# Designed miniproteins, single chains, continued (5): the designs that were tried, part 47

Each design is a single chain, and the fold is of that chain. pLDDT is the mean over its residues in the fold that is shown.

## One batch from the design tools (miniprotein)

Design m17704
Fold by ESMFold2-Fast:
Structure m17704 (fold): chain A 61 residues (1-61)
Amino acid sequence: TIYSDSYIPITDKEAEELIKKGVKEVNIITRDDLPDVGPGFGDRENLLKSNGVKVYVNKEL
């Protein structure tokens, strides 16, 4: 499960929107027993990183 408080769940469209807005850091909170990042997340993570966005998963855990 993805928990969103101050970030947008990552889809292709949302990743593009974050880059467009100049977001510098994204933290995705997942539930360990039911991770909900879906297929293709690695591609979106790479897209964000290549555009200077730092991506974390469960940084606060």
Scores: mean pLDDT 59

Design m17705
Fold by ESMFold2-Fast:
Structure m17705 (fold): chain A 62 residues (1-62)
Amino acid sequence: GLRERIERAPPEEATRLREELSVPAAEVASRVTKENPDLSSAERGLLAAPEARRALEEGLRR
């Protein structure tokens, strides 16, 4: 899977792959912030966390 590829990659390439995996999580956070501006940062984090975690897990599985 992608996790194994990151582990076998040179440090420089592994860093880039990890950054690519974080993009979906960042997009989810931005969407939750836009949709819920009246909520606190902690509350928005609780709403975004399940979707962001799922996106990262899916990337690592591939």
Scores: mean pLDDT 66

Design m17706
Fold by ESMFold2-Fast:
Structure m17706 (fold): chain A 85 residues (1-85)
Amino acid sequence: MEKEIEELKAELQRLRDRLNELAKTGASVDEIRALRDEVEQLRERAKKLGYEELANESDILLAFADILEYTQKLGEERKKKEEEK
């Protein structure tokens, strides 16, 4: 159990690092959604293990992914509007 928790913590950190890179380099909505799915899977594993702290950290990361997806969608709308004007 403790080893699985440590492995899940390492995976969560890896996902956080990937989200930060996607935010810096730009990303497609599909790439952000794929990351979100991986975080949701990790969150469900954390819940099954009873590790609520990791589940809560996963929820925070999901919220950041949702904000990034929304920001990218707004960026695409603005880009189309600017190119038409």
Scores: mean pLDDT 78

Design m17707
Fold by ESMFold2-Fast:
Structure m17707 (fold): chain A 78 residues (1-78)
Amino acid sequence: KKAQELYDKGREALKAGNYDEAIKYFEEAVKVDPDSVLAIEAYVELARIYRKRGDLEKAQEYLDKAVEMTKKLIEKDK
């Protein structure tokens, strides 16, 4: 519930071009619900924002986190 609200606020900030605010909301969404599809979506959004800002290393770190969490959730569903 709280993680979804934070994620939605992150998306709104992103739509407005407020990348710093979007980053804060997506990071908080992951902290509230770290082992979830929502966390994967938040990591992907964080990677996109950092790539847009030219921070390719941080973008790759978040993409790697999204991939790792996807693998973890797939294994959990089996």
Scores: mean pLDDT 83

Design m17708
Fold by ESMFold2-Fast:
Structure m17708 (fold): chain A 59 residues (1-59)
Amino acid sequence: MKKNQELMKIIGEGLRAALEAAPQDPEKSAEVISRIGKLLYEGNIEEAAELAREYLEEV
């Protein structure tokens, strides 16, 4: 499932960027990580990827 692999890659990049930003803005990083994690737990992979993409556009 190539589409899901690409979505998971975007999610991973978003989570990595949030973790790297945590020393500067721990509250925002925790919120982004928490929201992505919740969407993944609920099976909303496409929505999680969209949130990660939006965050990456801010960085």
Scores: mean pLDDT 78

Design m17709
Fold by ESMFold2-Fast:
Structure m17709 (fold): chain A 90 residues (1-90)
Amino acid sequence: EEELRKKIEELEKKIESLKPQADAGNKTAYEELARLYMQLGLAYLELGEFDKAIESFEKARDYARQAGNEGLAKAAEIGIAVANMKKYLS
């Protein structure tokens, strides 16, 4: 759990460092943000923070769509579905 929370903090710092590039319309930054938000969503799933996992996967989906990466957007949609399912079972 402690190591997982440190991983989340590192991912959040990387995301914040890329936001200015995304705000400038850099498509490479969109794809990098999508991948970081996917990792963040997976980390929150492992931690049992289902609402934060859903939010992270939603951002991953949106950035993936902006980057034109339909495969990554679909992977994020699966993440959203899994997080919702786990939330209903918990």
Scores: mean pLDDT 85

Design m17710
Fold by ESMFold2-Fast:
Structure m17710 (fold): chain A 89 residues (1-89)
Amino acid sequence: SSELEKKIAEIKAESEELKAKIREQTDAVLARTSNPEERERIKRAEEQTLKWIEDLEEKMIKMLKGELSAKEQQEVEIRWAGFKAIAAG
């Protein structure tokens, strides 16, 4: 449906906004970090966080399509709200 398409687009847009915020925060930390070992740890943490956001995006889309159980839906909604709260500051 057009409503489902709109909701999927909203989730994808929110996911991109979250990833952009994480990249911005990581770049700011890297700009003031000179130690090579610490820089590598920061980069790995960014990569892991971006992957978690992408995994949650896929689960949110599955939820919208009715492909998740009630328990899975609740868990996904809580985790998504958590990431959105981080983006909001």
Scores: mean pLDDT 85

Design m17711
Fold by ESMFold2-Fast:
Structure m17711 (fold): chain A 66 residues (1-66)
Amino acid sequence: MSEEELRELAEKLGISVEEARRLVEGAKTLLQSGFSEELVLAFLVRESGLSEEQARLVLEKAKESL
C-alpha cells in the first residue's frame, strides 16, 4: 500500500496516517492468522472506535495489500 493510499484512508477516517497504517497492518496480520473478515471487522470497531463503515474501509485496504 502506498503512502498516498494511507493518507487518503486516514483523511476519510479522521485519524493520522500512522494510525491508519497500524490499523491496516493489524487487520492484515489478523487475516493472515486465520481470523474471519467478520471477526477482524468486530475487532476494528471495538479496539479503534471506528464505525462499521470505517472498519470496512480498513478491511478492504488490508485485503488489497495481501
Scores: mean pLDDT 81

Design m17712
Fold by ESMFold2-Fast:
Structure m17712 (fold): chain A 75 residues (1-75)
Amino acid sequence: TVDELLRKLLQAAFEGNVEEAVAYTKALIEAGGDPELIIRQLRVVKQHVESSDLPEEEKAKRLEAIDAAIEVARQ
């Protein structure tokens, strides 16, 4: 379902898994997910990562996955 794919996308993004974040974003769009909603959810996760106490290396990995997913959703 769209909701299950969104949950998997947000988890992959939060884990910094670029490959999975991109794959789940594509699957979500193919399943009829709203790209604008996907981008808004990813931006919320991005803000949380940026404001977190995570080490800078861990933030960089997560931000890379989030930004890659946003780029896919914007197309």
Scores: mean pLDDT 85

Design m17713
Fold by ESMFold2-Fast:
Structure m17713 (fold): chain A 87 residues (1-87)
Amino acid sequence: IKASEKAIEYKNLGNELFKLRRYEEAVEAYSKAIELDPNFAEAYGNRGNALLNLGRDEEAVEDYSKALELKPDFPEAALGLRLTALN
């Protein structure tokens, strides 16, 4: 499934904010990407990574699970889910 151009732009903004360690703002940017494309598996995976860095592990698990539901062959999301679920 292809994301809309605007959803990709918000995902990319989230990635830049993540690199700056502005994790809460990265979550907001990824959330906008998901709002524009609710099937954007990569945006869910990336938001999970930002949530994990914020210690919001339950929300990260939900996002990794959604990413895997949308894209079952997603090794990064599978790893993230295992790390959060297995402690």
Scores: mean pLDDT 84

Design m17714
Fold by ESMFold2-Fast:
Structure m17714 (fold): chain A 62 residues (1-62)
Amino acid sequence: KKYIARALRDYTPTRPDELAIKKGELVLVLEELEDGTWLVQSASTGERGLVPSKYLEILKEF
């Protein structure tokens, strides 16, 4: 199941597998992981990485 989400705030990666995002950036949520992180793809850059779900707001399901 896929979602479009928006960054609620800036996120700075703490691990190599994480994605840097800016507040207001749109991401495609590809996978929800067991620890509350989501695998996302940046709509602007196409880069993929993990972001804690608390930094994201789901806008649309598709």
Scores: mean pLDDT 80

Design m17715
Fold by ESMFold2-Fast:
Structure m17715 (fold): chain A 53 residues (1-53)
Amino acid sequence: MEGLKRRLKRFEDLLKRAREGMEQIGATPEERAAFEEAVKKRLESLKKLIDEL
């Protein structure tokens, strides 16, 4: 369990950096929306996995 929580925190940190990077390179609203959708899907999958443990 501890390993999964640590991985999730690292993923959140990486997500923050990726979001800032997208803003800096001038990502379009469409690209940003696609990124957020992918993140949402992944977080849902991770939450389900953790809840099942």
Scores: mean pLDDT 75

Design m17716
Fold by ESMFold2-Fast:
Structure m17716 (fold): chain A 81 residues (1-81)
Amino acid sequence: LEEAKELVEKAIEALKKGDIEEAIEYLRKARELLEQSPAIARIALEGVEHAIEAAEKGDIEKAIKYAEGALQALDVVAESL
């Protein structure tokens, strides 16, 4: 979960800098880690998947919003474990 959180944080930074391809790569790596995680991480996984889709469509504002939502969900999961 900590590695997935770091990847989502790096993706948000890349999106803010306009490095969309790099952001998508970080989000895809986070998705792979979250797919191996407990069901409690499902909300974070869905947020990452939506962020990838928005970034691929060029909707950077929505991509950041979804990625920030995934990050918040990961923080809640970390506090609950």
Scores: mean pLDDT 79

Design m17717
Fold by ESMFold2-Fast:
Structure m17717 (fold): chain A 79 residues (1-79)
Amino acid sequence: SEREKELNKIKALFLGNVALVAASLGDRETARRYLEGAAEQLKKVIGPEEAEKFRERMLEALDAGDYETLAKILKEAVE
C-alpha cells in the first residue's frame, strides 16, 4: 500500500539521519551500520536493484567524508 511505502521511506530517512549524526561525531562504523539499515528499508520501496545503487552511493560518500553529498543522496532516495 502507499501508506506502507511512506512508512518505509520514513524509516529509511530516520536511519540515514542517525548515520549522518554518527558520521559527524566521527563514528564511521556506526554510520555504516545505519546506512545499511536505510538501504534495507529502501529495498522495500524501490526494489533491490535501485536500493543497491543508493547503498553504494551513500557508502562512497561516507568513505569520502562528504556528508553534504550523503545528505543529498538520502533526500533523493526518499523523494
Scores: mean pLDDT 87

Design m17718
Fold by ESMFold2-Fast:
Structure m17718 (fold): chain A 59 residues (1-59)
Amino acid sequence: MELYRALHDMFSSSPQFVSFKKGELVEKLREVDSEWWLVRSLKTGEEGYVEKGALEPVP
């Protein structure tokens, strides 16, 4: 499982995007393009798109 941590808080009113707080963990499901990934929140189980620059790999 590819785990990433949120670098900052992000909120979206759009259902296609995941909202998260700084430090929350997400699982990478697939790469959509050069800037956007489809991820799943480990806290909520919600799936959606996130800008890859908002995430860091978990060691």
Scores: mean pLDDT 78

Design m17719
Fold by ESMFold2-Fast:
Structure m17719 (fold): chain A 68 residues (1-68)
Amino acid sequence: HMSQIQQEIQRVEEAAKRYVDAIEKGDSEGMAEASRELQEGVRRLMDLGLSSDEAAQLATQAVKKAME
């Protein structure tokens, strides 16, 4: 099975995709919800031993990938 870190990274990637989709649709409520999910994902990655910079970088990379 996937490690807990890999599971949280996938969760962040899914939240990033929802965030980008909400931006493209002009869905301000969806943007706020997905932004909250991204922040929660960063916190969970930090709880798993990543630094704040590492967790924030992963979230930033996930959003960049979703904008592809």
Scores: mean pLDDT 83

Design m17720
Fold by ESMFold2-Fast:
Structure m17720 (fold): chain A 106 residues (1-106)
Amino acid sequence: MTEELEREIDELRDEASQVAIEAIKALKNGDQEKVEEYIKRFEELLERAKQLYERTTDPALRSRIEKLIETLKKFIEAVKSGKVTAENLPDGAAPVYVAVENVFEK
């Protein structure tokens, strides 16, 4: 396994998680301008994930990138719908949703 590719996958996943938190906050605040900004950022992350997939030949890393691509696509759809719930988030995204809910509850 190449440590460089694993690091890039982890960094992209972490960036996607942060964008997801910000997008959910913008949706809950009714800030449509920020929602559109975060959708664009997700689309940029999706393109980066696709490029990373094309340049890797390791089957395990490819599987991880495919899951990340699927996750990003589902997040884009959820954010565009204007409703983000635990039910319409991809696997592993529920903790992000719960963290955002907890922040708004204070």
Scores: mean pLDDT 71

Design m17721
Fold by ESMFold2-Fast:
Structure m17721 (fold): chain A 46 residues (1-46)
Amino acid sequence: SLVERAEALTPEEAAELYRRMQELRDKLGKGYDPELVEELSELARA
């Protein structure tokens, strides 16, 4: 899964990925999977 791949990242890399996903959400106005966003956010905080 995408989350499993994200777990291999450092906290800094995970935070950068999360930030980019947030920017894409804001620009596109589309709903993305909120569960995936929450999982990435948790990984970035670890």
Scores: mean pLDDT 64

Design m17723
Fold by ESMFold2-Fast:
Structure m17723 (fold): chain A 91 residues (1-91)
Amino acid sequence: MKLLEVDIRALDPEAARAAKPQVGDRVRVTNLKTGKVLDGIVTRVESPTRFRLLVAGEGLEVGDKVRVEVYDAQGNLRGTFLGEVVEVREV
């Protein structure tokens, strides 16, 4: 399985702050251009609007607009925000 390390910048900062992503939270990332969905985990919170994710699969490129759904360890939805992919690294 291919893994991508992805840096996301929130495009809707208020929604991102409300979602309060934490390291270890599960994420579902939808590429708004392709409709492709990738599952992953928050690995770093740089700021309330800047996050690093580890996602499984392919189909994210720098500049892509994404919808990020953030889930806690119990599987409850914390919130959803719009983001932009600012960096992608294969791991």
Scores: mean pLDDT 87

Design m17724
Fold by ESMFold2-Fast:
Structure m17724 (fold): chain A 78 residues (1-78)
Amino acid sequence: MEEKIRELVEKAEKYTKQAEEALKNGDLPKAAEFYRQAADFYVEAAKLAYDAGNLELSRKYMEKAQEFRKKAEELEKA
């Protein structure tokens, strides 16, 4: 359980880094796509944390997922 949550968070962080690199290159559509993928991995991590009874950790990852989804949406509108 804990190992799977760690793997999902690591994937989310990798996509976040790729989104930041895409922003540096001015590739807004690609950055939005990577932020959306990062958000999806945080949602999965939140669900696993919730199933494990860790409501605080679940809430933390859901907040990160919402944050990255908002960033993706803003970039798509630009």
Scores: mean pLDDT 86

Design m17725
Fold by ESMFold2-Fast:
Structure m17725 (fold): chain A 78 residues (1-78)
Amino acid sequence: MVEELAERALELLKEALEAYVAGDFEKAQELAKEALRLLEQLPPEVQRRIAAEAARYFARLTGREDLADELVAKVLAQ
C-alpha cells in the first residue's frame, strides 16, 4: 500500500515536471498539488526517496544529466 502510493506520487511528479518543461504551468501546478497530497501520507524517508527520484528525472528532462547526482544529493540532505 505505501509502495503503491509512492509509485503514484512519483508518476504524478514526473507528469508535473514534463508539463512544466513544456510550458504548461497550470497543468504542472495541478499535478504537483495532487502528488504532494499523496506524499503527505507517506513516511519522511519515502518522501525523500521520491523527491530525489523526481530531481533526477527533472535533470534528465532538461538535458542536465551532469547535475542529476548533485540534485539528488541536495534533496537527500534535506
Scores: mean pLDDT 77

Design m17726
Fold by ESMFold2-Fast:
Structure m17726 (fold): chain A 64 residues (1-64)
Amino acid sequence: EGGFDPLVSRAVQAIVDGAPLEEIRRLLEEAAKRDPSAVQYIAGVARTLGREEVARLAEELLKR
């Protein structure tokens, strides 16, 4: 269905738009502090879009 958190929506849009990795990292760190499942969802989206660097970052945050 998509994200219910504004941070999830922002992160997905940033990935789609090819935003810098630093901006996406900040969004992922904020999401991880609120809801780890949101970060898992974003990782899946990044992998689907071929943004492997973003997927790795999200998985790293989840394994903290």
Scores: mean pLDDT 77

Design m17727
Fold by ESMFold2-Fast:
Structure m17727 (fold): chain A 92 residues (1-92)
Amino acid sequence: GISKAIAVALQIIGLELDGAEVTVEVEGDTVTLTFRGMTPEQKEQARAIAELIRSLGAEVEVEEEGDTVTITVRNAPEDLLRLFRIMAEEQK
């Protein structure tokens, strides 16, 4: 099966393909994921992503404002952090 870290990346890409604006920022071991233009269904998907990240041992905070969801990830496992760094670099 697909690893959980790859599943996180694919779910984020899925939201972006469904029209959400996704920004990935990495500062040391802290990752900030900002999703904009979210439908109620996409917000449920973002919450599922946050729970999946928590299941991998990371500390996760979720903030929702209107159609925007911000997920802050701390102490992410190295494989997950590596994927987030790749995503952040691709957005530059």
Scores: mean pLDDT 82

Design m17728
Fold by ESMFold2-Fast:
Structure m17728 (fold): chain A 77 residues (1-77)
Amino acid sequence: MTELDEEFKEKAKELKERAKEVEASGDPALVLELAEELAELNLEQIEKLNPEDKELIEEARRFVEEQLERVRAELEA
């Protein structure tokens, strides 16, 4: 395991925790921050994750996409 692989594993755990915080708070700023962070993820690095962590990142992405759409709708209202 390289430094990048280890760093990416820690980032995956952080993203899980942030997704939970965003769900609990509903804060638009947190939704946007998490969306930007998820967008910066490298697909090759994601493929190297274990199945559980990979699934959690995919769940976080789907959740953030849904919340981001809600935030956009609220901002245009």
Scores: mean pLDDT 67

Design m17729
Fold by ESMFold2-Fast:
Structure m17729 (fold): chain A 84 residues (1-84)
Amino acid sequence: KKEELRLEAGRLLKKGVEAFRAGDLEEAIRLFEEAARKAEEAEDWRLLAGALEELARALEAAGDEERAEEARRRAEEARERAAA
């Protein structure tokens, strides 16, 4: 089950990046949030950090600086957990 969640998170992250490149910020944010949730449930902290970093970039591009800062903070925490 956790392996399936990790694979789904990776797939969602890839789709989010494609949406971001297409300029569909709303779709990119939604996909990155779903990727982060599945990565966290899978306890894949490296993947969670990656999803949250992309989420922060998409939120910043959308003008939501407060949510972007929160996503960056969570990404840093996830990166520390991945290194431990």
Scores: mean pLDDT 88

Design m17730
Fold by ESMFold2-Fast:
Structure m17730 (fold): chain A 73 residues (1-73)
Amino acid sequence: MEEAKKLAEEGIELARRAAEAIRAGDLEKARELAERAEELFKKAFELAKDDEKAQQAVLEAAAEAGRILAEAL
């Protein structure tokens, strides 16, 4: 759980940085940061696959990252 939680937290942080890049007009940087965030959430979900509560937490973190990005657009 600790590793999956850490990756999910890093994913949210990358989404925040991507949102800042969107607001600055740097769409290439935003795309790269968003893709890295997605990769971290995929790894976190894979690590949590045997724990439904941990899986739900990762999905909720990914949804939060999506909201952060959507609010920047």
Scores: mean pLDDT 83

Design m17731
Fold by ESMFold2-Fast:
Structure m17731 (fold): chain A 56 residues (1-56)
Amino acid sequence: SEREELLLEAVRLGAEVVERLGRDSPEAREVAQRAGELVQQGRYAEAVELLRSHLE
């Protein structure tokens, strides 16, 4: 389903953000926290968009 695809993409992008910015990066932690909040609210597309904005 589209929701499942977006959730899996959010998980993958979250790992990429940590890898690219560094696990100890304040930016990586802040982005991960905000993306997690969006996922908790079922807002998967917005979580994906937020994470992509920090990789590109």
Scores: mean pLDDT 81

Design m17732
Fold by ESMFold2-Fast:
Order: sequence, then structure tokens, then C-alpha cells
Structure m17732 (fold): chain A 81 residues (1-81)
Amino acid sequence: MYGVLVFGESEEKLPNGERLFGIAYGEGETAEEAVRDALEKAESEMKIKPENILFALVSGSDEELERAREVAGVPVRRSPW
């Protein structure tokens, strides 16, 4: 199973008016599925739109990372763990 962390800026702001950043975790049988799960959770739970995602960290092989990058439309990097 593959895991993905997505980091981005929320449409919501902190009470003091500062930008709110969030992290969503997704998982799936493939890196592509895990990225889609993370993007869906980022939007639904954290109010992070796809265009406000700064990067994704993905576990897997180089081939799986390439597929994940195609789906994410944002910079995808291999998890160091």
C-alpha cells in the first residue's frame, strides 16, 4: 500500500487573518490512487484546492512516482522513509 502527504494552503484563514496551511494524508494500492485520495481529502477536509497545493511526498518506486506526478499536477517527491 502507498502513502502520500499533500501540503497546501487552505481557503480558510487563521482567526488573526494569517494564511492557514494544512496537510492531508492519502493511501491506496498504487501511488496514483494514494495521490487521488490525498487530493480529495485535502479539498474536502482541509479546504485546500488543487491549485493551492505546494507539493506531495509519495512512497514507492520511480515508476509509481511518475504516475503520481501525472495525476497530482503538482511537484511530487519521493518520501525519504
Scores: mean pLDDT 74

Design m17733
Fold by ESMFold2-Fast:
Structure m17733 (fold): chain A 87 residues (1-87)
Amino acid sequence: GDKEKAKELSKKAIELAREARRIAMEVMRRAETLEQLLRAIGLALRAIGLEIDAEKAAKNGDVKKAEELLKEAERLVEEARRLLAEV
């Protein structure tokens, strides 16, 4: 039901937060192309913020808002990963 879906969305938000932190750590280790790395870190940080908001929305039972926030966070993580792969 919706309560189970909210719990699943909360777990997904935590997993995305871990991935975004991993990207940020990798950016800090690769200083070869500063412009691309700065863009990647900016996207990762925005994704972390959206994941925190998604987890709060899921805990409050706002499943639709949590899904929308997680979808945007996933998009930002994928874009950050693509930029990081170019370094």
Scores: mean pLDDT 84

Design m17734
Fold by ESMFold2-Fast:
Structure m17734 (fold): chain A 74 residues (1-74)
Amino acid sequence: DKYYNKGLELMEEKKYEEAAEYFKKAIEENPNYSEAYRNLGIVLRKLKKYEEAEEYYKKAIELDPNDEASKNLL
């Protein structure tokens, strides 16, 4: 996914607000993209939006109950 990969690149550059926008675009293209929800949560936590981050981790777990990484972030 082009948008998801751009989001990951922006995270590496610590451009968290821009990374969040690209993960949102990835979710718009694929609403079942568990990894995009998890990484959006991580980015939101970096932006100190803790309540929003928790919602996205929960959504990632709903989409993939075996997502141990998202469970460990709650």
Scores: mean pLDDT 85

Design m17735
Fold by ESMFold2-Fast:
Structure m17735 (fold): chain A 62 residues (1-62)
Amino acid sequence: MEEILEEAIEIFKELLKEISYEEALELAKEMIRHKAKEKGLSEEEIEKLVKEFEERIEKEVK
């Protein structure tokens, strides 16, 4: 869901103020998995969200 991705991107940017890029990326991905599972998304949907998040961060930051 777009909302989970936007939240993850915001959390990633906040985490970058305090921790490394690699640590922030890992924590944001874990947050996506946790939030998506709480909302009842399937494993396939969770994997798609994580992939989309990685692609967005790669385009915006790298």
Scores: mean pLDDT 78

Design m17736
Fold by ESMFold2-Fast:
Structure m17736 (fold): chain A 60 residues (1-60)
Amino acid sequence: GFLEIAKEAVKMLEEGATYQEIVDYLESNGVPKSAAEMAATAVLLGFSPEEIAELLKRLS
């Protein structure tokens, strides 16, 4: 679900992933590019996995 995708995106950032790698990960999980870019920005701004999951839910 979106929460597991959001948790992985946050973990990727903590492990040194770039913005583009996070966008690519989200798109590979079926997130549209515009939504993936917004969600990746939220990850970089320090949003919680729960907040990112709600964002993905609203943009999908």
Scores: mean pLDDT 89

Design m17737
Fold by ESMFold2-Fast:
Structure m17737 (fold): chain A 60 residues (1-60)
Amino acid sequence: EEEEDNERLLKTVERIVKQAEEAKDDPFERDVWEALGLIYLGIAKANGDEETAKRIEEIL
């Protein structure tokens, strides 16, 4: 149950990071995707999942 939620969180952040990389020609778009990644990092920390939070931080 919790493991599935953590996998979804990581996949979402990985997608966000890829979108930020693709938006290198548009700094505003890139900043928006990076901000979303930080939001999901905050969610992982709020859930007390230290391992998922560290993984997200490595991807960002």
Scores: mean pLDDT 72

Design m17738
Fold by ESMFold2-Fast:
Structure m17738 (fold): chain A 86 residues (1-86)
Amino acid sequence: DSFIQANGNDIPADIAAQIIPGQNQDTDIFVLRDGRWQRATRLISGAFRLQGNQYVATTDSTLQAADGSTIEVKKGHKGIVILQKL
């Protein structure tokens, strides 16, 4: 399978290691927390803005993790990547 990054970013090596062929939807969200990338499937609340090659949270935000739990990020959190499947 092939993926493109939303807004033309290159895929960081840590995120590339999290991509499972045939398992992801057309989009996937990765969040850097505690030095590790975590996969999220949906933004529940909040907003992100593109800054450089990654997104930053413009407000306190909640995401749904791949395991069904929630990921909380505070306003100003960096290390958010949104990928699109080709």
Scores: mean pLDDT 66

Design m17739
Fold by ESMFold2-Fast:
Structure m17739 (fold): chain A 80 residues (1-80)
Amino acid sequence: SPEDKTRELIERLRKLGDEIYELAKKEKNESKKRLLLGEYGRILHSIRTIEQLLKTDPEKALEFAEEVLDLYEEILKKLK
């Protein structure tokens, strides 16, 4: 179902957020650390938005979750 697929993508986003948070913990440059923590916060906000969309439009929630995941997988590649 769109709901089940979306929940799988939310869990993938959480794991990606955890990776960014681990990078932030190890980062010694204050400006880069702040950017990483900012991206972590944006992922958490996106997850909340996806969860709200699941209540009204599961298909749109799935589309948005796919777009957000693609965006943050690309960001993480650039950060590594």
Scores: mean pLDDT 86

Design m17740
Fold by ESMFold2-Fast:
Structure m17740 (fold): chain A 68 residues (1-68)
Amino acid sequence: VDEAFERERDDAVRAADGSLEKAIQYAKEGKVNQAASYATAAMILYSAAGDLDRAREAIKKVEEEIKK
């Protein structure tokens, strides 16, 4: 019965992973606004998937790249 919700959660995690990868890429390029936007998207998607630890790590990792 929850198989559809599990697929939506898995899709959200996959989308979050992609957004995080883009956020880190933009942070390394010095594109702070794009990095922040993708980091926020990753945080929202991980949170929607119920993975608050990954949401927290995503923001922290992007902030650390921006600080370099």
Scores: mean pLDDT 79

